Designed miniproteins, single chains. Designs and how they scored, part 14

Each design is a single chain, and the fold is of that chain. pLDDT is the mean over its residues in the fold that is shown.

## One batch from the design tools (miniprotein)

Design m476
Fold by ESMFold2-Fast:
Structure m476 (fold): chain A 74 residues (1-74)
Amino acid sequence: SAEEQLMEALLSHFLDLLRDDPELQKEVEKAYEEAESLEEFLDKMEEIAKKIPDEDVKQQALDALAAVRRYAAA
């Protein structure tokens, strides 16, 4: 489904962004496993993004979430 494809794309992108942070990668993987919907996954991922210590990586993560929210709303 389109929802599953978006969730998988976000999972892959966040794991790449967080490749040097195994604890946040674990939180991302847990969010993917526990989320019942794209909306819940986006909300969980936004909370994880807020924990990212590197401001540039954090902004890239937040921008990716915003892009998916816009696409899902279209």
Scores: mean pLDDT 86

Design m477
Fold by ESMFold2-Fast:
Structure m477 (fold): chain A 65 residues (1-65)
Amino acid sequence: SSMEEELLKKIEELSRKAVRAHIAGDYATAAEYLEQIAELYEKLGKYEHAKRIRAEAKRLRELAA
């Protein structure tokens, strides 16, 4: 569906931003992008994918602290 395609495109855009933030050492910002990606996966009904991404976001927040 067009809605699914729009969500996947937004996930790809946020993923690129998360990677750039991670490379820059901005783990807090990278974690925020991952949380947004997880919310979009939940909208797609991909709850296990969202759970794994939230776990990665938590890991990055711990590195930022």
Scores: mean pLDDT 89

Design m478
Fold by ESMFold2-Fast:
Structure m478 (fold): chain A 62 residues (1-62)
Amino acid sequence: MEELKAILEALELALEGASPEEIAKKTGLSLEDAKAIVEAAKENPEEVKEEIEGLKRTLKLL
């Protein structure tokens, strides 16, 4: 339901340099999921940006 929006916000926050704790608090994701998202954004920021654009397109179609 709002899960895709939470993931989108988490990915955007991670690219902006938010901590895993802040992401978990704002999105309702687990701390472990937030840590994984932060690590992905630091290691592969290009791929994370592409994922964000894909999620935005999916949400626009819904």
Scores: mean pLDDT 79

Design m479
Fold by ESMFold2-Fast:
Parts: sequence; structure tokens; C-alpha cells
Structure m479 (fold): chain A 60 residues (1-60)
Amino acid sequence: MGEQKISEELGKAEKALKEGDSESAIKHAENLQKLLKSLGLDDEADTVYDYFKSKAKKVS
């Protein structure tokens, strides 16, 4: 059940980065981080968030 929502939020974050929308990219990255943490994947959650945050910084 959570897998489809993770894929959706990941896709939205990547699309926002491609479109130069750093605010939306971070918002979807935060949603993805929360979903991954709810599954016990804390390290993966933090890694994904840091990745999108670092990428969004370059398009701000």
C-alpha cells in the first residue's frame, strides 16, 4: 500500500526539480521522508531528503 504513494511522491519531487520549482520539490521530498520513516526506513528517508534538498538549492 505505501509503495505506490512513495513512487508518486518521488515522481512529483523529481518533476518539480526538472521544472525549477524548488519549493514543491522540497515539499514532496518531506512527504517521501515521512512515508519512508513510517516504514522503519529512517536512513533511506534522510538520504532521500538530503538529496532533494541539495538539488533544490541549485535551482533556487
Scores: mean pLDDT 78

Design m480
Fold by ESMFold2-Fast:
Structure m480 (fold): chain A 67 residues (1-67)
Amino acid sequence: SHHERAAEGARAAAERFPEAREALLEAGDGLAAGDAERAIAGGRAAVEESTDPGARAAGAGAIRAAE
C-alpha cells in the first residue's frame, strides 16, 4: 500500500541517517499506523533538527506521504 511503502522508505532512511534515526522511525511508525499527525511530527523533526540534506529530504518525503 502507499502508506506501507512510505513507512519502509522512512525506516530505511533512519538506518542511513543516524542523526535523524529517532525522527524518521517515528515518521515511519506514524505512516504504517495511518497516523498523519505522528508521521508529520517525525518528518518535521527530521527536517528541522538534521544538518544532513538527505535526512531532511527523507523527513520532507514522509510529510508529503502523510498528506
Scores: mean pLDDT 85

Design m481
Fold by ESMFold2-Fast:
Structure m481 (fold): chain A 72 residues (1-72)
Amino acid sequence: MLLDIAQAALDAAKAAGNSPEAIEAFTRAVEYAQQGNTEEAALALTKGVSLLPTDAGRDAVIQAIADASNAA
């Protein structure tokens, strides 16, 4: 489910200490997914990933998205 992917990305971004801007983008992705707005949720997820400035934090979020996508 896109909601599970968005939530996993948000949780990973918070745990990794990513920028407030990236966390805000992932928060918007979760909100849109909860509303059933899958297109806006996907755009917000893409925006969040693009805002990740650290390799370690970026890798953690990408891995969480991959794990959630494979489980869903």
Scores: mean pLDDT 76

Design m482
Fold by ESMFold2-Fast:
Parts: structure tokens; sequence; C-alpha cells
Structure m482 (fold): chain A 82 residues (1-82)
């Protein structure tokens, strides 16, 4: 569910907070990845504006955003492990 993905995201964020805070390199990498995600979802945001009553589309878009954020944190976690 969306709530479960949010909880997982919060847990991952807390686990990675200290390593990220201590690494300027990781901070820059996260910023770059977030900028790419914003660009990726700009088009989907337009699609939601065109279909405001489509609850299914809205739910799927939110789930996709959360999944992409979790993938980003997993990539950062792997960088920390290296």
Amino acid sequence: SIEEKIEELKKKREELAEPIKKSEELQKKIKAKLEELEKEFAEEAKELEANPDDEELRRKTIEKVLERLLELLEEIEEEIKK
C-alpha cells in the first residue's frame, strides 16, 4: 500500500541520515538524482492535471513516485556500502 511504502521510505531515510550528513559527495549525488526525478515526473504531473478525476491514475502515480524514491535510497545505500 501507499502507507507501507511511505513507512519504508521513512525507515530508509532515517538509516541513511548520518552517512549522508557526513558525506558532501553523497549529498551532491542525491541532489542530482532528485533533479532527474523532478524532470521525469513533470510530464506525469501534466497528465494528472488533464485527468483530475482519475483516482486510479493518481494512486498509480503516487505509488510510482514512492517506488522511485525508494530505489534512489537503495542506490545511495549501495554507495555507502562500497
Scores: mean pLDDT 79

Design m483
Fold by ESMFold2-Fast:
Structure m483 (fold): chain A 95 residues (1-95)
Amino acid sequence: GFLSDEEVEKLIKVAEKLLDLAKGYFERKLSFPGFEALSKEEMKEVLTARIRRMKEEVTPEDRLLLRLLAAAALASDKIPEEEKQLLLDIVDRLG
């Protein structure tokens, strides 16, 4: 798979933190069908399910999501450097 079990769990935690910090940013940048009308809690569920699927398969939409997560994390002073580096490493694997 593209992501390890450890990376999946860490990425989910980072995505949840970023949604708590910047829900409006994700609403503006993610144009997934039906995603824009979701509550913050529903967005967390959708992102968790998508990230778990990345262990087996990475779609073009998932590549966009990973790049968006990395950009949001790099722009935030609330995300630890270790978690920012994890996102950069994951994005580098996308090619």
Scores: mean pLDDT 76

Design m484
Fold by ESMFold2-Fast:
Structure m484 (fold): chain A 86 residues (1-86)
Amino acid sequence: MKEEIEEAKKYVKENGTPEQQKQFERDVKLIEEFAKKYNIDLDKATLEEIEQLLKSMKLTPEEQIEANRVLDALRRIKYLVEKKKK
């Protein structure tokens, strides 16, 4: 996932608006804070593996709201990575 974040960061820095750059920074922070809370190693997993892990977690309704916010952040980063590869 670290490599995917770096690719997305480069793309949004070169092609994104200031608002998109700020959104990217918020998305990365949200993902990192969630990963720390649930002991997820972002360095050892791909973006797709983290997304699948989040979808498979047995969460309370409150934790599911938090997880959905992280899933939205992951989808935005994935979109940037896919744009960088084209």
Scores: mean pLDDT 78

Design m485
Fold by ESMFold2-Fast:
Structure m485 (fold): chain A 62 residues (1-62)
Amino acid sequence: SQEELLEMIKSKSSVEELMEWLRREFPQAFERSDKDQLKKILEKLISDVNEAMVRALMEALG
């Protein structure tokens, strides 16, 4: 959920932990994603939490 992702980011989860969470929760969308671009988005979210960007990511994943 969006709330779970926000909690992970606020709890200082690594990009690797967030990627693994996405692979587990949204396996089909994750397989279709550009992994390099996804990592860059997650790195940006970790440095500057933006709820609108989190929402956009969750909507894109389904």
Scores: mean pLDDT 78

Design m486
Fold by ESMFold2-Fast:
Structure m486 (fold): chain A 100 residues (1-100)
Amino acid sequence: IKVSPEAVKLANEAARKLIAAGDAETPEEMRQLADEAVRLGEKAAKAWKNPEEADLALSTPILAASVTLVTGRNQGLPEEKLAILEEALARISEIADKAR
């Protein structure tokens, strides 16, 4: 598998955004950062010659972000937190399915 400097950079940026989502003060900020991280991760996967392996590499950070979004310090109603978790889980499931 070829190592793409651009893919590595995008994957690192995605991971940083997921971590930042956990530190966000509002559910809206957490959601925006998580969405940006998934988008960057998808771009990283697309830049690889083996997308299945790239997708697998992204599953762990996305899972960590989903746990952080639910258990981290955020604001808003429990329903908002549940919606963020459900969206994160759906994306993790999609990535896992593609990697299969």
Scores: mean pLDDT 61

Design m487
Fold by ESMFold2-Fast:
Structure m487 (fold): chain A 69 residues (1-69)
Amino acid sequence: ADAFTEAGKELAAQGRLEEAVEHYRRALELDPSHVEALVNLVSVLAQLGRNDEAAAVFEETMARRRALA
């Protein structure tokens, strides 16, 4: 999970926001409780103007967290 989050941060710093989204999504698939990955994913999606996707990711991550709890 952390490796994908770190890669996502590096990609976002390079302006490669779409690729950063992919890496943050992978981090959340492996650990839905990874708050840092969720926050960073929502921020990058907002920078891309993809606010509907940010909302969808939040809902899906919360549903997955409930299933694992």
Scores: mean pLDDT 77

Design m488
Fold by ESMFold2-Fast:
Structure m488 (fold): chain A 75 residues (1-75)
Amino acid sequence: KVEEARRLAEEARRLREEADRLFAEGGDDKEALLRAIGLRLRAIGLGIQGALLGLEAGDREVAEEAMRAGGGEAP
């Protein structure tokens, strides 16, 4: 479970980084902003899923990492 949580955290971080890049490069482009929002939502979802798996495994550090990777604050 911890390995799955870490994988989800890493994927969430990648999606968040891509979303941040699209926001930075496409600031005035409505289509780019919409894509960035979609990626942020996916990152948040994966972060929450990773956090739940981390908590199920009893690893609070991994859960906090997953929440931060998805763009949330650590609990």
Scores: mean pLDDT 77

Design m489
Fold by ESMFold2-Fast:
Structure m489 (fold): chain A 64 residues (1-64)
Amino acid sequence: SQKEILDELLKEAEEKIKKAKTPEELSEVVRETIERARKLGLSDEDIEELGNRLQKIGVRQLTS
């Protein structure tokens, strides 16, 4: 299902974000994850949700 794809993309992106050493590396992970989601055929609504969740993870990474 699309939810399973979204959850898998989130898991992979979270692992990559934890390894990011700069804000630029974090932004690149987010960009690549969103592009991959589009190529996999996720809806605009699911892509927006993915983006929102990645933003929250990224803020946590930068503030910890």
Scores: mean pLDDT 79

Design m490
Fold by ESMFold2-Fast:
Structure m490 (fold): chain A 56 residues (1-56)
Amino acid sequence: SALEKMRKEAHEEAEKLAPEIEAEIEKMREAGASDEELLKYADEKFLKFLEEFEKK
C-alpha cells in the first residue's frame, strides 16, 4: 500500500530532521490520532512552513 509506505517515509524523515514535529506527532498519537492523520499532519506542517516562509 502506497499510503503506508509514504506514511513511514514521511514520519522517519520528520523524526530525523525536525524533533519538534516528532514531539507534536507523539502528542497527537496520545490523543488518539490515526497513523493516516499523523501523516497528514506532517505534510500540512511542512506545507505550512513553506507557505509561511514564502509569504514572509
Scores: mean pLDDT 68

Design m491
Fold by ESMFold2-Fast:
Structure m491 (fold): chain A 65 residues (1-65)
Amino acid sequence: SATQKEAQKLYFQGLDLFAQGDYESAVKKFQEALSLDPNYELARRALAKALEKLGKDEEAAKVLA
């Protein structure tokens, strides 16, 4: 679907930002992907990892709950 394709595009943008060390912008892209597809497990796990890189361990744990 168009929604799933957009979520995937946002996820890949988030991965690119994460690879560059821009964890704050990566978090935003992964959150946008999950807003479009709440069951997007890859984006959820990537969000948690980006939050951990920012020292937001409690937020990361909540994302994975």
Scores: mean pLDDT 90

Design m493
Fold by ESMFold2-Fast:
Structure m493 (fold): chain A 56 residues (1-56)
Amino acid sequence: SKEKIRKEVILKMLEIAVETSEFILPSLPPDMQAAEKARIEELRKRIEELRKEIEE
């Protein structure tokens, strides 16, 4: 469906965002790394939810 295509595009964008965030993580100060790790976890949760919605 058209909705599945939209979700697949959003999923790809979120995957790119996670990859980018993981790439910059070691370059951040230690204090900022904790916040960035939390952000990556939130993005991964959203990816998991979208994958389940696409499979339904």
Scores: mean pLDDT 84

Design m494
Fold by ESMFold2-Fast:
Structure m494 (fold): chain A 116 residues (1-116)
Amino acid sequence: SAELTQAIQEYNKLREQLTGETLSANEEEAYNQAVNDLRVLSGGQNEEIIRSITAVPQPDGSYKLTSCGEEITVNITDGIPTISVPEKVCQEASSLSILKAVIYILQLQLKHIESK
């Protein structure tokens, strides 16, 4: 629960950065830790699951994720991500792992914007 709370906070901060705010050094370190955690997961038994996660932005501001052929919806409510998981999901894809994957995707988008 503590890791999930921290991941939610980091996700919200990253979302604010995509609106033109600047990251603090502590925020960059936390995002890099999330990226490293995802890299470790992708190099292990969950590699195929992590690699299969794709995030497609929806017109309503939510994201659709595909993991192990199942569709998972991430909604943003008052800046807090909430996950709508179907009954049939991969047991290896926890809500924390999915959230870390979303954070990783958003961090890559932020770095792409910074590079241009």
Scores: mean pLDDT 51

Design m495
Fold by ESMFold2-Fast:
Structure m495 (fold): chain A 68 residues (1-68)
Amino acid sequence: MEEEYQKKLEELTKQAYEEYKKLAEEHGVDEAGKKMRQKILSSSPLESKGMGEAFNRFHLEELEKQAK
């Protein structure tokens, strides 16, 4: 069911987003991006999609923060 797929995707995206924030706080945005990109390459398609969406959300928020 598509609802179950979307629930899993949202959970994975949320987890990846929190991981990005933690990595960025600890290592900086560029290093966090590198680490998550490597993880995406070795992950399942569903996990990769969730991480990609989290990456895009995080980067957009950082760009907005810099623009202000």
Scores: mean pLDDT 74

Design m496
Fold by ESMFold2-Fast:
Structure m496 (fold): chain A 92 residues (1-92)
Amino acid sequence: AAAVAEGLRRLADALAAGDEEEAQRLEEELAAPLRELLERLPAEVREEIAEILREGDAAGRAAQAAGGSEAELLAIAAETARRIADLLARHA
């Protein structure tokens, strides 16, 4: 769990920096460990992650509809990743 949380923080940093290559690499590296971890988490924690993802998606759509910049969209994605990392760290 700690390794996945750290990976998500690194993903958030890459997204905030606009480092698309590093972000893509980290997303690919984290996909299988994150899926495996999610299957083992309590239902309540999975519901919290789903809510964080819904909030991030809604914020991203609202920013895009308002003509938001790429940097603004990446900042929303970075914040979503940080929130999930912090939640996972509490359940490690």
Scores: mean pLDDT 83

Design m497
Fold by ESMFold2-Fast:
Structure m497 (fold): chain A 70 residues (1-70)
Amino acid sequence: MVVYDYPLDPNVLPAELLGDLVRQIAEDLGLPEEYIEELVKKAEELANKPVDEISKELSPLIKKYIEEKK
């Protein structure tokens, strides 16, 4: 499929897109709504940061929430 939504800097995501992506991932992981809301809020705060920095901030939170869900 060809998508003309040009161009997100490959290293930077806008807040709206980042929040939606993180919400979808968290829902797919089956996290409680409370954790989904926290992750989306955190992701939106990290908007306009390089993807590497976003990953470093969000990865430990996602891992923690997955473990706490058990």
Scores: mean pLDDT 69

Design m498
Fold by ESMFold2-Fast:
Structure m498 (fold): chain A 74 residues (1-74)
Amino acid sequence: SELTEEGKKLFAEGKYEEAIKLYEEALKKNPQNFEALAHLAIALYKAGKVEEADELFEKIGGVKGTSKLVARAL
């Protein structure tokens, strides 16, 4: 989506907080947008919001530390 692409640009500029907001908006419009979810996890990790990322994934049946694993893999 356009929001996900704009988020990636902000992320590349080091504007992690702004990127997070765009990825969250993309997920509100399409909760099954795995691309936005993955990028949100990476952005939260880079912003130091690892606990928030872990809480997000727990709500969907995930495991704590998922955000760190995704960020490490990419």
Scores: mean pLDDT 73

Design m499
Fold by ESMFold2-Fast:
Structure m499 (fold): chain A 56 residues (1-56)
Amino acid sequence: SRALAIQFAQRNAGLSPEQAEEAIDLAEAGESFAAIGRRLGISPAQARGVYELSHL
């Protein structure tokens, strides 16, 4: 669920809802989790978690 991904990103990565949506969109566009992490200031594991939760 996109809503679950946004909640996770805010609680665990300190991202805004808009930044969480950007992380999901970048992952769907084929960006690596490491590249997303560098761009948004989060870990690759946090980027992966946001993406995986967006599909629940």
Scores: mean pLDDT 84

Design m500
Fold by ESMFold2-Fast:
Structure m500 (fold): chain A 88 residues (1-88)
Amino acid sequence: SMAEERAAQREGALEMARKALEEMRKYYEEAPDLDPEEAAKRVLYAGDLAAEAYYLAGEIDPSHREEYLKKGEEIRKEAEKIAKEILE
């Protein structure tokens, strides 16, 4: 059904967000062993990818759009905070 297909697409978007968040955490944990500018760039990229995946989930499921929008915004702010910590 279209509802089942939509649910599967939403779960796919949330899985993308989860993987991107894992990459963001990995780059943060590995940051002391990397060039600071490269580490910060990778964290920001992974955070942006996770936020975009949540925005996509919100487009697929409008009933949760505000929750996913807020989650994406929180992730972007956290990535910016981490990137600043790496560059200091």
Scores: mean pLDDT 87

Design m501
Fold by ESMFold2-Fast:
Structure m501 (fold): chain A 95 residues (1-95)
Amino acid sequence: SMAERQARLRAEVEIGLIRIKEALGLPVDWEAVRELAEEALAVDPENAAAWYLLGYALAQLGELEEAVEYYRKALELDPNFSEARANLERVEAEL
């Protein structure tokens, strides 16, 4: 649907924005990222980008075990999601 396409695009744009902010040393509001991801998942629970954003936000908020579960969900939906795989491996190494 149109709403699902918009939710996927919003999640993908947010991933790009986070990369730019991190590269520039700008702060990221991880709670806002979490809320954005949860809203996208309410529209489309098959949105791999939104599962990745939720995992990434939770990892940054210190919720590492939950982050692992959500990265795994992103990879279940998109096995070629290189960023989700890299961040999953990083978080698992911290546990």
Scores: mean pLDDT 90

Design m502
Fold by ESMFold2-Fast:
Structure m502 (fold): chain A 59 residues (1-59)
Amino acid sequence: GKFEKLASPEARAEAEKLFKEAKELMQSSDIKDIQRGIGLALRAIGILVQSAIDAERAK
């Protein structure tokens, strides 16, 4: 999407690491691991959104 292109390379790299960990947890048969994975995916999205906002504000 548009906001993904506005995120910094550093924010993208951090989000990618969190998405990878989230994917591994969500592949678990344990519901608590799946819930943790969902939390990490949401955190990664937050990092990308924050980076995009910062880029648009040019601060």
Scores: mean pLDDT 77

Design m503
Fold by ESMFold2-Fast:
Structure m503 (fold): chain A 80 residues (1-80)
Amino acid sequence: SEKLEKLAKELVEKVKRLYELVEKSGDPELKKKLEELLEETDKKIQEINDENSEDKEEKLIKLLEETIEKIEELEKEVLE
């Protein structure tokens, strides 16, 4: 899916940017929140892949969109 690949690329780019912002902030709680979010997302991706349902692609797209929104919320917290 081109949409899934584009979302995955967008997520990687946003995560990289957020890591740089968190590192500059020096806030260990923000770093912990980011790491926990990424670990949770990875587990959910694995669960969707293991389930291998007919709606797998739709579930992955939804998960990536929700994760991108959470990354954007955390970026706002870092910038304030």
Scores: mean pLDDT 84

Design m504
Fold by ESMFold2-Fast:
Structure m504 (fold): chain A 79 residues (1-79)
Amino acid sequence: SVAEEARELAREALELGKEAVKKASKELLPEAIGAVLSAIGGLFLAELAIRTGNEELARQALETAREALELAKEVLEKS
C-alpha cells in the first residue's frame, strides 16, 4: 500500500538524516536536523494512514518522506 511504502521510505530518510546530522558541518547542521524532523513527521503520518486507512494521509506521508530523503541526500553531498 501507499502507506506502507511511505513508512519504509520515511525509515530510510530517518537513517540518512541521522547520518547527515553526524557528518554535517556547523553551517549545514540546521538542514540536517530539518531532514530528521521531516522524516519523523513522514513516519508519523504513515503510521496514522495505516491505522485509519486514509489514502490522503498516505499520499501526504509519501511526499513528506520523499522530501526528507532529498534533503538528507543534499546535506550529505555538501558535507
Scores: mean pLDDT 87

Design m505
Fold by ESMFold2-Fast:
Structure m505 (fold): chain A 100 residues (1-100)
Amino acid sequence: SQEELVERILELAKEAFKAARNKDLEKLEEIIKELRELKEKLEDPRLKAEVERLIEAAERVKKALENNEEPRKLAILETVFAVEIAAVYYEARVAKRKAA
């Protein structure tokens, strides 16, 4: 169901944030790949667009970690990633209300 799909995306988003904090590049890459596959199954265009922004934010964090970017730059990118996670939560709630 779309509801189960959204719940899995939110769980993966939290795991991706933890992987980024732990500098686990392999785990972060696996989660980004799964998020891309799940995004294509989303029916709500607004939620789909927000999940794409979440994926882009995660990829920026991954690239910064790979390039050993300075801690301040990494902290800013991680903050943007956290904001995109919150945005996906918001759009998921909106999509759920429309389906009810």
Scores: mean pLDDT 84

Design m506
Fold by ESMFold2-Fast:
Structure m506 (fold): chain A 77 residues (1-77)
Amino acid sequence: MMKKKEEEIKRLREEIVESLPSRLEDASVEQLEALIRILELRIELLKEKGAPKETIEALEAQLALARELLARKKAEA
């Protein structure tokens, strides 16, 4: 189970998020959706591995920011 999540994260990073602009506000809807998926999978994987609370909280903050930006872009479309 864990191995499949790690492989999905790696694939998404190589195919989509590598093309992410330096500012998340400039990212496309597809790029933001891919980033959200990566962050969700990474948070689940880190929770399964017993990662520090501070690490989980930092990723959850990034996830919240990405979701907010996605909502804004969908509202603009």
Scores: mean pLDDT 72

Design m508
Fold by ESMFold2-Fast:
Structure m508 (fold): chain A 77 residues (1-77)
Amino acid sequence: MSDAEIAALPDEERRKLADEYYKLGLEYFKKGDYIKAAEYFLQAARLYEAVGDHEKALEAEVNAGLSLIKYGVSRIK
């Protein structure tokens, strides 16, 4: 979805999308697909930030970072 389309959505819809992307991030993380997990967590963080939910945005950013660390470890092994 384009940033312009996301920006045009009401805060309620953007929050719902953020929750959906966060859930997808967790699901891919459980499956060991850390790159997809990081991508979804970053999308969720952007949407949470856009609606002013700084706490959830930070949580999503931390989970994205953790996903990238896990990916790096999987590449070294």
Scores: mean pLDDT 80

Design m509
Fold by ESMFold2-Fast:
Structure m509 (fold): chain A 78 residues (1-78)
Amino acid sequence: KKEEEEKLREKRIDGWFASLDLDGDGTITREELKAWFEKLAPVSDETIDAALAYYDKDGDGTITREELREVFEEEEKK
């Protein structure tokens, strides 16, 4: 079960990067995050800022694969 959770987490990360990391540099910027959300529904700047703050663990202004993995791992902990 835990190995399956790891696999699903990596799929989620890959999906996010495939959709958001349009230039393939291995990071997601605020602009990329906002553009992706706006493809689904209108979002507020407050929502984007909260999402970025939540995922950007080291405060460098971008979301890395490792930061996204950490967030997903925390969400999986029960």
Scores: mean pLDDT 70

Design m510
Fold by ESMFold2-Fast:
Structure m510 (fold): chain A 86 residues (1-86)
Amino acid sequence: SREEELAAAVERLRQIADSYRKQGNEKAAELVEEARRIMERLGVATPEAVDLFEKAAQYAAEGDWSRAAAYFTAGMLVAVGEEIER
């Protein structure tokens, strides 16, 4: 169900953010937390959007902000697209 998918995505993103904080990478953690807030606000989450946000966080952790921004934007477009289509 949508509620189950959203709950799973939120929990996955929380775990990823906690992992980055434990590594001392606060910027990557903040990016993941922002993605989580966006998904909760939209009330929808897809595995594709979660994967894109996870990639954005990985690039942010590596200091590649151009790719981080591109993947974060892609994740946003997928998440918003799902909300519009539903």
Scores: mean pLDDT 79

Design m511
Fold by ESMFold2-Fast:
Order: structure tokens, then sequence, then C-alpha cells
Structure m511 (fold): chain A 64 residues (1-64)
């Protein structure tokens, strides 16, 4: 599916970022994604960061 393809690209981009290959990550996004999809991906990344912070707060509350 298109969603599965997008997810695979998303995972590869994140892996490249972890390796410090930001230029390659952005090139991959430009090759496979529209500007709209890149914007959606970045918005999703911010949403995941927000969710990670929520989980961290939950864990800290449980440890108190």
Amino acid sequence: SKEEELRRIYEEVLQLEKEGKTDEAFRLMREHLTDEQIDEFLNRLYSEERERRKKLREAMAAAA
C-alpha cells in the first residue's frame, strides 16, 4: 500500500538521521515524497516527540 511505502521511507529517513546523514535523508524524501508529504512527515515527527514526552512523564509519575 502507499501507506506501507511511506512508512518504509519514514523509517529509512530516521535511520539516516541517526547516522548523521541529514543531506542523504532529505534527498531520499525529495526523491520519494511530495512537498506536502514531507510536511506531513515532519508534523508526524513532532507528534511522535510529543508522545515520547507524554510517556516519559507517565513513567516519572509511576516512579514517584
Scores: mean pLDDT 73

Design m512
Fold by ESMFold2-Fast:
Structure m512 (fold): chain A 65 residues (1-65)
Amino acid sequence: MEITEAELYEAFALIILGIAKADPRTSPEKIAELEKLVDEARQAFENGDVEKAKEYLKKAIEIGN
């Protein structure tokens, strides 16, 4: 199986989003921002813009900290 750099960032972003959702102390606004960035990354992948997708996933990880 081929693991791309973008897939690694996506995995980390999804893990961070999952942790945020599992913690009842996380604000709805923070969860919404993380979900929005992950969705924008998905759309960028769909449009073939892997670098843009990676950028959104990096932002999701950064906010998730």
Scores: mean pLDDT 74

Design m513
Fold by ESMFold2-Fast:
Parts: sequence; C-alpha cells; structure tokens
Structure m513 (fold): chain A 62 residues (1-62)
Amino acid sequence: SEEEKLKKEAIERIREILETEDDPTKIREKINKIWEEVEPKLSKEQKEELAKEVKKLLQEKQ
C-alpha cells in the first residue's frame, strides 16, 4: 500500500540520520521533520508501527 511505502521510506531516512548524525538535538529535529511530513498521510496503525520501529532504532544507537 502507499502507507507501507511511506512508512518504509521514513524508516530508511531515520536510519540514515542515525548513521550520519551524532548530535542528539539535530537527530531529534530531523526525525521530527520526517514525522511532520508522514503523520497526516499514515493511518493510526501505521503510525504506531513507525513509532515502534523508530524507538527500536534509537535504542540500537545506544
């Protein structure tokens, strides 16, 4: 579905941010911009899945 594509693209963009940026403030700002772009285009279920994946990626960066 289109929502699945947007979710996967958002996850890849966030992964790239986490690989290239070490500043917690900049990471937060960049991730927030992605959420702002995709949130109105995703269903509640897809947003919940995206939030879980983002949380997992942030934990793995530690």
Scores: mean pLDDT 81

